# Ledger of designs, part 76: designed miniproteins, single chains, continued (5)

Each design is a single chain, and the fold is of that chain. pLDDT is the mean over its residues in the fold that is shown.

## One batch from the design tools (miniprotein)

Design m18639
Fold by ESMFold2-Fast:
Structure m18639 (fold): chain A 60 residues (1-60)
Amino acid sequence: MSIEDLMAPQEIPDLDPSVDRPGDGEVVTAEDVIVRGVAVALFGPEARSLSYEELKELLR
C-alpha cells in the first residue's frame, strides 16, 4: 500500500502554448526532413541550401 500514491494529484504534463499555433511559415513533413538529411550526407552541407523539391530530384 502506498499512501504517497493517494496523496499526489496526477496531472498530465502541460505542453507549451507555442506547440499548437497556426503559423504562417512553411510546413515541413517528416519525408522532407529525411530527404534533406540524406542529401546532406551524400552531397555535403551545401545540399541543405536547396528546396525540398530540388533535394528529391537530386536523390533520384
Scores: mean pLDDT 58

Design m18640
Fold by ESMFold2-Fast:
Structure m18640 (fold): chain A 69 residues (1-69)
Amino acid sequence: SEEIEKLRELLETEVRTEEERELVEKALKAAQGDRKAEVELLVRAAKTVTGREVPMEEAEEKVEEALKK
């Protein structure tokens, strides 16, 4: 899976904090067994946080808001 490969790459090369590692691992676990909508949200959050486009707190808030609805 392309998504799983990208998440593994982020985990090995782009993760700098324990919180970022947990987010990427959560996205990887979701991609392996969870529903598509949750996977897309978590994968996007992992990419934007590790890419330094969005702070961890903002990414977590967006994921929680979307999963709540």
Scores: mean pLDDT 68

Design m18641
Fold by ESMFold2-Fast:
Structure m18641 (fold): chain A 68 residues (1-68)
Amino acid sequence: SHALRTLLEIALKELEKGPLSDEQAESLAQALVEAGVDPARAQEIRDLLIAGDVAGAIALLRELLASQ
């Protein structure tokens, strides 16, 4: 999906600049679900970002991007 690819690329670039806020993490998870990501996987990414596990979130986002 073009929408999913674009969203993943933007999210990865923002995470390279620094951690996301809790509101940004929640917005990203909602946008991922809207782009066709399984809600459980989107929630896992949100929870990792809120917990400060940026590396874990990046790994899952990269896996989603590689699967496009």
Scores: mean pLDDT 85

Design m18642
Fold by ESMFold2-Fast:
Structure m18642 (fold): chain A 75 residues (1-75)
Amino acid sequence: VAELLEKAAEAAEKGNRDEAISLFRQAVDEARKLPDIGEAVADAARYAISLVEKGELDKAARVFRGMAERVRAGG
């Protein structure tokens, strides 16, 4: 999960919006299987997708990296 979030951040930083969304959705689906962090990741996920849709890719990348840190800390 953390690796997918980091790749999504890299794609967003490169301006690859479609790749960022695809990788991010995969990470969210995997995170939802984790009972301890699933809801917190899903909340951050909705916000991050909104940022990508608005073209704020730098902010989206920061959210993705923050989510990856949380995933690493929780499991």
Scores: mean pLDDT 73

Design m18643
Fold by ESMFold2-Fast:
Structure m18643 (fold): chain A 92 residues (1-92)
Amino acid sequence: SELLEVKKEGLLLVLEYLIEKFPEDKETYEKLKEELKNAKSIEEVQEIGDLIAAILRSAGLDELAELVEKIANAKSVEEAKKALEELKKLIE
């Protein structure tokens, strides 16, 4: 499950970024981080990714939401890694 691990890595990176940038919402993001770590399937990771993307859109962070969706919905390791590299450039 290399695809599962790459997706988890990307979404965990987003959640860590959100914890640092929005400390007032830390409890929400820590809960999502815990749910993500416990996810056993691509489907569970996609559901968590969709929730993160929805939260980001409600906050006006549309570009970050788009990258979260690309990571969550990636059909291959190559697609997931490409989206992860785009994410790193956006938040670094």
Scores: mean pLDDT 86

Design m18644
Fold by ESMFold2-Fast:
Structure m18644 (fold): chain A 95 residues (1-95)
Amino acid sequence: MVEELVKRGEEALKAGDNKTAADYYRRAGLEAYSRGDYETAIELFEKAVELYPSSENYANLAIAYALAGEYEKAREYASKSDESSREYNLRLIEK
């Protein structure tokens, strides 16, 4: 399950599609997270953020860090999520 999503992410990455690769890693991270495997979820969400930084990917990473007890990192990535969302909203105003 997680490995299947990671494999699809690797295939997308090899094809140069970082956004699609990040989506697969995000989905794999959510699967690990749903099982309580926060360490694997953190690794997968970190990969998703590295490939495609977005408010959603930062938020998922922040939540995984918080559940793993890494509160300082959780706050850091929650802040990055808010900043990314704010920049996106500004782009909608600034056509």
Scores: mean pLDDT 79

Design m18645
Fold by ESMFold2-Fast:
Structure m18645 (fold): chain A 64 residues (1-64)
Amino acid sequence: MSAIATAKYDVTGLEADDLTLSAGDTVEVTEVVDADYAKGTVLSGSVTGSGIFPLSSVTVLSES
């Protein structure tokens, strides 16, 4: 399943598999890893890529 989320604030990836986000970036959540982390791909934003990010850093807008 996939969900669409928007970053609440800037998130800097610390490792190669981490997703870097800027506040307001739109992310497709491709996989929920656990209660605290998800994997996703940036759909719209200044920084593009895919990786793991904290669920607390985003607001889920919709699920598909």
Scores: mean pLDDT 74

Design m18646
Fold by ESMFold2-Fast:
Structure m18646 (fold): chain A 94 residues (1-94)
Amino acid sequence: SMEEQYQILLDIFKEQLLNPKLTKEQLIETAARLAYLIHTKDISAISTPLEEIRERLPEAVEIAQEFAEKIYNETDPEKRKKIVEELLEKLRSL
C-alpha cells in the first residue's frame, strides 16, 4: 500500500542519516528529501532534486543544512540518533 511504501521510505532515510560514511552534502540532500517526503506524503520525493526542493520548500533545505551539520560533526552513534530524532520532530511540525 502507499502507507506501507511511505513508512519504508521514512525508515530508509532515517538509516541513511545515521550512516557515518555519508558526506555533509549527501546528508543535506537526504534530510531535504526526507523533509519533502514528510511535507508532500509523495514517495517521488526519494528522487526529487535538491534544487526543486529548494524552490518549492526552502524551509526544508534550511532545516536540512542545520541538522546535516550537527549529524556530520557528531561521532557518538547514540548522540547522532538523538539529533536525527530531533530532526524528525521538527520536520513533522512543517
Scores: mean pLDDT 85

Design m18647
Fold by ESMFold2-Fast:
Structure m18647 (fold): chain A 109 residues (1-109)
Amino acid sequence: SEAVEENKKKLEEETKELEETFEKFIERLREEGREELAERLEELAKKYGPALAVVGAGYEAEKAGDEEEVFLLAELALEMEEKRAEKSGDKKLLEEVKKEREELEKKKE
């Protein structure tokens, strides 16, 4: 009954949070001089959405052997997942994201 409308509203809110997280990350990439990656992510997101843009750019970075881009894209993916977990109140997922972030930072060192 009303569950379909409620689920639609939740999906719209989650989509908006993901889009805002993505846009803020693109802004950071530009501030850091990563204009080419920022433009590539925006083009992919325009066609396929933010989540598939991150996946697509990640495959390109991995094939190119660009470890720095791979780490940046992993950080974006973790930020998107963290915001989703916070919004849904999924404490277990939030703890997993924190562990993945710590592991990613160790790989950079």
Scores: mean pLDDT 79

Design m18648
Fold by ESMFold2-Fast:
Structure m18648 (fold): chain A 62 residues (1-62)
Amino acid sequence: MAEEIIERVEKTAERLGLSPEARQEVLDIARKAAEYEREGKHSLAASYYTAAQLLAVGNALD
């Protein structure tokens, strides 16, 4: 489960063609989401995962 969070955000960043800088930023948030998921903090994990995905889309629109 936690590993899937990082993988999904990684694939989104790749698909959107994000710069290395933006990719690193969204992956840092995704790793935080994965950490919360491993701790059983599912609500925090979901919030951080959503934030990472929204940031990826936002970067692609800039």
Scores: mean pLDDT 81

Design m18649
Fold by ESMFold2-Fast:
Structure m18649 (fold): chain A 77 residues (1-77)
Amino acid sequence: MKEELKAVIDSALAKAETEGGLSEEQVELVKKAKELIDSDLEEAKRLYIEARMLQATEEDQEKLKEMLEELEKLLKE
């Protein structure tokens, strides 16, 4: 469990460093989760899940909101 969670977190952080795709808040949550793996596994899992929930919804919602505002401005001239 700990090894698997650490591997997933390390992969997520490596992707964020190379490709981006995570907000500063998400990166911070994932980093905190990594630090807590050895001392508080339950808290580490909770923080990682929270970061994933933000990634699955928040970024897509904010991106859609931005595109909707842009389109509305273009249509209104």
Scores: mean pLDDT 67

Design m18650
Fold by ESMFold2-Fast:
Formats: sequence, C-alpha cells, structure tokens
Structure m18650 (fold): chain A 94 residues (1-94)
Amino acid sequence: SMDELRKQVVELGQQLRDAILAKDIDKVKAIGAQLKALLGQILANDPVRRQQVLAQMDQLIQQVIDALQAGDIQQALQYASELMRLLLDELSRA
C-alpha cells in the first residue's frame, strides 16, 4: 500500500540522517539502495519516470557520500533532505 511505502520511506530517512551523523558511509550506501528499491515499487508502472528518478537519486546519494568524505556533515544532510523530498514527491503523485 502507499501508506506502508510512505512509512518505510520516512523510517529510512531517519536512519539516513543517523548514518550521516555517525559518518557511516557504508550504511548511507545501504540505505540509499533500500530507498531506490522503494522507488522501484512506487513507480512500478512508469518505467521511463522510474529510470529518470533513479538517476537523480544516484546523483544525490553520491553527493551525500562525497560531502561525508569531505567532512561536510551539513552539506551531506542538505543532499539527504533533497533525496527524501524527491521520494516523498513521487509518493504524493502515485
């Protein structure tokens, strides 16, 4: 259900914030993969938009990782916020 998907996205978003604050890049990557899998479910019937949004998610996840490697926690949190907004916008359209 969309309510279950929304709940999972919100819970993963909280875990992503915690991973960033802990500077755990491996956990950021793992959570990013889980968020991408949820987007696959949200956009199951729209393969073109799914590919476009997945590409945007890959860029944002890499920007979070790059910011963490640079020691910029504030920048990593900003990119994570953009990633979560992208997912929540897709849920609102479904």
Scores: mean pLDDT 90

Design m18651
Fold by ESMFold2-Fast:
Structure m18651 (fold): chain A 75 residues (1-75)
Amino acid sequence: MPSYEELLARLSPEMQRLVREFERQAEKGSKGDMEAEEKALKLLDQLIDIAERSGDPVAEALVGRLVRRYSLLRM
């Protein structure tokens, strides 16, 4: 399967920006920033919606990996 970085590189610049913003907020949330945690969850929901509307299998695959990675990290 393609790596996370390979999938990310195939996304539109807008999607790449949203993914990077999600990563940044999720990192802050993991360090105890509750506002960043809430923002990360909202960004993840937005990414899921965009992937579903786009019909782009690359976007769907990347978002699926983000959901799995985030769920595992937030156990």
Scores: mean pLDDT 76

Design m18652
Fold by ESMFold2-Fast:
Structure m18652 (fold): chain A 69 residues (1-69)
Amino acid sequence: SKEVVEKVVEFMKELGVPEEVIKEIAAVLEEDPSDLDAVERLLLRAYLEGKLTPEQAEKLGKFIKSLTS
């Protein structure tokens, strides 16, 4: 839902996540908010590219799962 996307975007902004990562994750959640595998792949890619800290990746992953499960 749009509300889930908005909550995730605000949480990412509070964590200091780069805007490019925010836009990619938001786009996936807008297409299918239950596709946690796609979200996890994007988080792993962003982490490996040095765009996310380990703490940002862990906190964001847990937050998204709490909203969609």
Scores: mean pLDDT 79

Design m18653
Fold by ESMFold2-Fast:
Structure m18653 (fold): chain A 57 residues (1-57)
Amino acid sequence: MLTVDEVYERIRELLAATPPEQRSLLRAMEEVRKRFDVSEETLLEAYQRLVRDEAAA
């Protein structure tokens, strides 16, 4: 079971491993959800952190 912090890090790692032209936050979230059996609640909390980071960039 992944925590919000672990889900957040896994999504960021997946995005960092993907070329900028192919990066998709939604795709990374789907991949993490499928691979790690992440709850919707945990995924949404991680998403909110990622959206905030993206808006700040």
Scores: mean pLDDT 74

Design m18654
Fold by ESMFold2-Fast:
Structure m18654 (fold): chain A 83 residues (1-83)
Amino acid sequence: PSEEEFDAEVYLALLEIMLAIHIATKAPVSEKDAERILELGKKAIELNPSLKPQILDGLRRALEAQTDPESQELLRKVIEELE
C-alpha cells in the first residue's frame, strides 16, 4: 500500500477504537472526543474516500448505542460534517 493508504488505515483504526470504547462502556462523548472523532474521520476520508461508508456506519452504530442526549447530538453533528 502507499503511505497515504497506510495513514488512512491508521486514522480509521484509531477512530474505530474510540467508537468501540464508547459503544462498549456507553461513556458520554465529550466535545473534545467529538472533535477527535471528526478529525480522524476527515483525515481517513481525505486519504482514502472509499472508507467513508465504513466510517459513517461506525458512527451510526455509536449513535444508536448512546443513551446520553448531548452525546447523541455531538455524534449527529460529526455524521453531518462527514457526509
Scores: mean pLDDT 83

Design m18655
Fold by ESMFold2-Fast:
Structure m18655 (fold): chain A 97 residues (1-97)
Amino acid sequence: SKELIEELKKKKIEEYLEFAEKHTPDEIAQMLAERIAEMKKAGMRQAEIDGFKRNFAAQVGAAEAIYEIEKKNVKLSPEEFERRLMAAMLKGALAAG
């Protein structure tokens, strides 16, 4: 139902806010570097590592966008909120290669 989707979105927003509040850009970069090192040590293919990097960057972009919206108390429609979240995710993924 639409109500269930809204509840799941709210939970995901809360997870993103907690992540953004608890981590600096330098800490996030270190987390990514450590995870990539683990994946390389495990013998994972470069394509899989690159996919992980893009997904990680997309999630970070989403967390940062949600944090900025909350901190600035910006009142967005659900559609505008979703568009900004998707744009931030895509921007993060593209920046990661």
Scores: mean pLDDT 78

Design m18656
Fold by ESMFold2-Fast:
Structure m18656 (fold): chain A 99 residues (1-99)
Amino acid sequence: MSHATQVLLAMLDVALGREIKSDDELIPTSVLARALEALARGLGLPELPPLPDAPTVTAGEARDLLVEAIARALGRPLPRSDEELDALVLELMRRLQGK
């Protein structure tokens, strides 16, 4: 698991209130919504990406949706490798810590 994947799962862990053990674990869509809302506030964004209508998503799906939201918010392409994902998450962390 890449460092960036661990950071993104840790963000979901905080929103869920427990540790996520695998990408196949089901989490409530409301947890993903809360994580996306926190991200939007941190980046100063007025709009959130659309959420799936399902009551639960896999942790992997939630991670991928967070990655898409981050890439879109930062004006970056979707990462195609773990190295590109690590770079994207590092840029996110820098922008959130910039004050």
Scores: mean pLDDT 73

Design m18657
Fold by ESMFold2-Fast:
Structure m18657 (fold): chain A 89 residues (1-89)
Amino acid sequence: EFDFGPDSPERQALMKLPVTIKDLETGEVFEADTFEEALELMREHMGKTGSLSVEVTVDGVTVRVEAEDGPTLLLKVQEAVYEVHQQLS
């Protein structure tokens, strides 16, 4: 499970990363200056559409994430961003 303290430098750096999230079921793209903003936009959108498949781009790396439910998808997106950032940092 992805969990850093709210004041950790790693979590602050992750939440400030520019991230693009694409809903693979609707084709809608969420482009934000911060991962925190992109994640909130995704939460609102998924609450309306029920989409369970996305493509996330961070640090020039694109990964596809799928899940059986919305909360699991949001968790997997956070884990994917964390893993990409850690590998490239």
Scores: mean pLDDT 73

Design m18658
Fold by ESMFold2-Fast:
Structure m18658 (fold): chain A 61 residues (1-61)
Amino acid sequence: MNLTQIAAEMALRDIEKIKDELTEEGYKEAVKLANEMLTAPESEVQELARKLKEVIEKGKK
């Protein structure tokens, strides 16, 4: 089991938990990035995780 996939699945779960705090556009972009992490090489996962945090912060109501 890949730590990268676990991180992506945890991110998706956390996004669902805070869905009501996110704008519609912010939620969609966050889910897109988390799904991209599921198939990304490890070298890109750290960058995608950083972008995901930025999207969540900007997408808050």
Scores: mean pLDDT 77

Design m18659
Fold by ESMFold2-Fast:
Structure m18659 (fold): chain A 73 residues (1-73)
Amino acid sequence: SLEEEAMRRAMGLLEKLAEERMARDPRIVGYEVKVVDGLPVAVLVYEDGTALLLTLVGDEILEERVSIEEALA
């Protein structure tokens, strides 16, 4: 369906952005792309125990840096 295609494309975009961020920042040790409350989210884990959340809301990428505990909640 059109909705499934839109979600796959959004998740693919977030995955590419996460990969590019990891390539440029060696402090990032891993990432995961998932769906939370119907929204695609990328979680990038830093070696210091923090995480960067990339959320796609409409056509905007929102970035939030949180503790690993908040990222896993």
Scores: mean pLDDT 82

Design m18660
Fold by ESMFold2-Fast:
Structure m18660 (fold): chain A 98 residues (1-98)
Amino acid sequence: MEEEVRRLAEEATEAVRAGDIERAQELAYKVGYLGAKYPEVREVAEREVRRVTEEALRTHPEDGEAIAQGIEDAAVRGYLEASREREAEEKRRREELE
């Protein structure tokens, strides 16, 4: 899973460099989702999202902050979706064990 997170983040970084901000946000969402779903890669996912936002700030002089915020917001949406799914899964498991 760590290698998958790094692969998605590298693709997001390339998307930022190419000006494909929509793709970068989609990939950041997936990184955030995996970081929340798999606790063992959460720190890697958070670090990689930070690297992508740093690249946006470096490569886009005027819009870098807005692009970085969009990437971070996408990653947060992924985290929240995976967290909601995990809570539903835990509730289902508790109901099955009772």
Scores: mean pLDDT 81

Design m18661
Fold by ESMFold2-Fast:
Structure m18661 (fold): chain A 110 residues (1-110)
Amino acid sequence: ALSIEEQIMKLADEASKLFGKMVEAGLNKSPDFEEIYQKALETLKKMKELAKQLPPEARERILKAIDEAEESLKELVEAAKNNDVLKMTKSMMRFTASLTEILLLARQVK
């Protein structure tokens, strides 16, 4: 069976792929943008539930990073509605930084 940390890393990879699809859908004004957004939110929610089972220090830091990733998704939705390519780029940088933090923290749990 996968450890909790390995499950979080797998969900982080899934979230990264969904975020990439969401950026592409937003730029192309694709009708599936909202569906991809909801899938990304559900993936982050599953990651939060797993993170609650981690030791306190790792749990608090990973939950904070997941919250930052969720805020980045909301910023991407707003940017897509306004055709704000610069704001979309900033959202992408913030989301990537948050996922990188989650992956680094998950790998350090012993």
Scores: mean pLDDT 85

Design m18662
Fold by ESMFold2-Fast:
Structure m18662 (fold): chain A 87 residues (1-87)
Amino acid sequence: SSMQEEFLKRLAEIDKKIEEAQQAFEEGKYEEAIKLYEEVIEELKKLKEEIASNPSILPEEERQKLLEQLDGEIEKLKEIIEKLKSL
């Protein structure tokens, strides 16, 4: 479906930014890595809002599970950013 295609494209873009953030970290570019992770968090928040406001995107059970998974990922990324800021 077109909605699933758009969702998958956004996930692919997010995955690419995560890979770029990891590469920046490996290169010692901590400020760049932080910026990329912050951008990922903002994109995940946007996806969460769209999924929460559009019940037709996924069946209710799958929607609730995905929202929970997105919340978990956002919190994990926030922890990574705080650790990087302490370096």
Scores: mean pLDDT 82

Design m18663
Fold by ESMFold2-Fast:
Structure m18663 (fold): chain A 74 residues (1-74)
Amino acid sequence: MVPLSEAEQRAAARSAELIRERNPALYEEMLAEAKAKGFTEEVELNAAVVVGAGLREPDEALREEIRRIVLEEA
């Protein structure tokens, strides 16, 4: 496992929070799937939520906002 940089960890946390606020059902689904796979660290859970939302989020505007956060922080 390649450790995320501090900037990448912040980007993942901000993106996960945005998903939680805009689509809490998807956030809970992705969080539950990540925990079922054995992820327990906040960084791993945040990264799993962001990846899952990037694939499943139907709102293109929200996906673009997440991409912008990742690019600005990383």
Scores: mean pLDDT 73

Design m18664
Fold by ESMFold2-Fast:
Structure m18664 (fold): chain A 70 residues (1-70)
Amino acid sequence: SKEEAEKRLEEQLDRMIARFQAIDPALAAELERLKAEMKTSNEDQRRQLIDRAVALVEQRLAALAAERRG
C-alpha cells in the first residue's frame, strides 16, 4: 500500500542518515532537514524532496567510489 511504501522509504532514509553521520555529517544534517520538511509538505512537494535526497546520496556515493579508485 501507499502507507507501507512511505514507511519503508522513511526507514531507508533514517538508515542512510545514520550511515552518513559517521562519514559525512554535513550530508546527514541536510538529509535530516529534508526529512523534517517532508513531514509538513503536501504529496507533490514530498516527492520532490525525496528525489532531492536520493540525488544527494547517489552523488556522494559516486564521489566516494571515485576516491577509492584513485
Scores: mean pLDDT 80

Design m18665
Fold by ESMFold2-Fast:
Structure m18665 (fold): chain A 83 residues (1-83)
Amino acid sequence: MEEERKELVEKALEEGERALKEAEKLYEEGKVKEALLTLEIAIGLLRIVLGVLKTTGLLTEEEEKKLEEKIEELERKLEEIKK
């Protein structure tokens, strides 16, 4: 259970980082709508993971902070591209 929880958090953070890199690439290629969609999907996924783990009491304060910080980073990138 503990290792499975850590793996889920790590995979969510990795997905967030992947989405940031992909969105930046898509934006530079002029694919603005695809970049925005990539970020929105990643934000949604990370919020679901955060919500589920927070509701079940399985998140440590450090893990919750890392997920929230990654969501905020994705949201900032979304705002930058959208404008």
Scores: mean pLDDT 81

Design m18666
Fold by ESMFold2-Fast:
Structure m18666 (fold): chain A 81 residues (1-81)
Amino acid sequence: MDPALEALSAIPGLEFAGVTADGDRLFFKVTKEGITVAEVKAALPPGWRLVAVYRGDEIIENPPDDYVLKVGDILVVEKVA
C-alpha cells in the first residue's frame, strides 16, 4: 500500500490523477477550493514531499504553507531519497 496515496486520498477535494512508472512521484488534481499547502504537507507521510503545484501553464515550486489551492491545480508529490 502506498502511504502517500492513502494519506492524500483521505483529503476531501484531492483526486489521484497519476503516478510515474517507478512509483516515486504522484499527481493529485484539486477538485475543491480552500485546501492549503499546509494541509497537504501535514497529511504527507515521512519520506514524501510536496514538490510543486501546476496551475495551467505555471509551475509553482516549493509553494508556501499559506498558499491556497484552486480547482484544477495539480499537486506533485515526490518520494524523498
Scores: mean pLDDT 81

Design m18667
Fold by ESMFold2-Fast:
Structure m18667 (fold): chain A 80 residues (1-80)
Amino acid sequence: MLKELAEELSKITGKPFEEALKKLEEYAKLFGIELVKEAFEVEKLNHARIQSGNQEVDEETLKRIKELGEKIEKILKEKE
């Protein structure tokens, strides 16, 4: 799973696969694999939206973004 996400991230960012994989492993260690996967899926939806010229975010995607933000903020506060 992480390897597949790293391949997609490498394609999107233009960074080498090894760098993308290392970053995803670090994020998975901090936030958990499920949050990393969800953040990647949300980012892909946002990228597709920008590419198509659509300025509006649907309510389901907005809810997912907010839930991700809350979970990330909680983890970061626990790390401080």
Scores: mean pLDDT 71

Design m18668
Fold by ESMFold2-Fast:
Structure m18668 (fold): chain A 98 residues (1-98)
Amino acid sequence: MEEVKKELEKKVEELAKRVHEAVEKGEVREAGVEEVEKLFEKWKRAALLIAKIFNMEEEVKEALEEMEKKLKANQRPVRFGEVVFESLEELEKLIEEL
């Protein structure tokens, strides 16, 4: 269990770093609220699966509720890169392999 947890944490950290670098470099594109909602639903699904494995459902649920509140308050186009979509797909694949 310790090895699986470390591997998953490392993978999530690498994905977060890549997303941050893409945003900083301006490798982002304008997207509508609808696209952001689709990304959030993918992330929510992945996060809940990870939370179940590590017995962190309560904490992750609170974080997701806060993120959802921010998304509903921001009905303007949001800039994000293709790296965000790729990162979420990679995370889903990693979780499915567990």
Scores: mean pLDDT 58

Design m18669
Fold by ESMFold2-Fast:
Structure m18669 (fold): chain A 81 residues (1-81)
Amino acid sequence: SFLQNLTEEDAERAGKHVQDLLTKAGIPEKGKKLGEQVKEKLLQARESSQQGDQEGVKQAEQELLELEKEIKEEVLKALAE
């Protein structure tokens, strides 16, 4: 339901929030890259969900979880410096 109703603007806002978070942490270049990846994976998850592609949704969810871990690690590393 949520993924099927996700708008492009919702995905753009999520990517922007990630970019802003990492920019505040002092790593704006990584923020832009990771923010764009979050947007892309959210849109891929939506497309797979709308097509009934359960394997595609599962793959996108796993990739989003990996991005979440990477974002956390990069923020913690930046704040530790």
Scores: mean pLDDT 83

Design m18670
Fold by ESMFold2-Fast:
Structure m18670 (fold): chain A 95 residues (1-95)
Amino acid sequence: SMDRIQASVLAIEAVNYAEAGDVAEAQRLLDELDARGYGDSPSALVARAYVYYNQGDYEKAIEYARRALERAEALGDSVTAERAREALERAEKAL
């Protein structure tokens, strides 16, 4: 199985690609994370929020950003919680 730390790095890369609008690379990394059972990490959920945002599905972007925020806060991951809030604010303003 993929190391949890390596999965976290890939999820952060997916966030960076998705936030930059590179949906294809973000989706490729998310598919790899899903195949390995790490697709529900807080950073992976932030990346999904940005993927939906870039596709114009703002309701799904809000859903995933809220899930990411809840999970990041439960884990004490303040960095990912901040990125989740940014994704949520962008999606809410676009809706």
Scores: mean pLDDT 88

Design m18671
Fold by ESMFold2-Fast:
Structure m18671 (fold): chain A 66 residues (1-66)
Amino acid sequence: MERSESRVERLDENASIGLSTRADGVTYVSLTVTDDDGRTLLSVTLPPFDTAEEAEEAARRLYEEY
């Protein structure tokens, strides 16, 4: 049985983060940035984090520095 949770969070109109949290709390996060036409400008998967909160913070910081 799959106990992983997956969700997508929109940062703004052009950026979203994808989160995949395992049953043990370990979270994988990806950052996707698109233009207004929906073309992908950036797609990055970060190393896993121990919590979803840390993963979200890291992805948001990466987008701020982009």
Scores: mean pLDDT 77

Design m18672
Fold by ESMFold2-Fast:
Structure m18672 (fold): chain A 61 residues (1-61)
Amino acid sequence: SRLEELAERLFRDGERARREGEELLERVKKDPSAPSSTYSAGNILLIGGDTSEELGRRLRE
């Protein structure tokens, strides 16, 4: 169904965003010279990923 297609896209986009966000946060953790903007970008991606996955779940339930 259309809702299933949307949920699948949201889950894929959410997984990508969370993975990229985690990678940025790991860089900050390992590199004390990393700019604060990298930490902010990581958190923004994690929030975006979580939001997309939450919406995907709601569309299927």
Scores: mean pLDDT 84

Design m18673
Fold by ESMFold2-Fast:
Structure m18673 (fold): chain A 84 residues (1-84)
Amino acid sequence: STKEESLEAIKKRIESIKSLVKDKKYDEAISEANKLKDDVSEFRKKYGDDIELETELGVFDIFVATMVVTSPEDEREKLKKLIV
């Protein structure tokens, strides 16, 4: 696949994870986040450092951090597992 196609796939997975978090489907979100970590690792092996990828991951980590601080303690431990 092209670099652009790989980046779009990563962006779509991030949006899927956000949707699962909004629905409080944390175990499914964690499963998808583990796949995201694999996708990111493979992207970095193929293309190296990429500003757009880093920006997307940074925005996602801010989203996760915001969810952690606004959630009950029992939900926070699951949400922390989403950080890439």
Scores: mean pLDDT 86

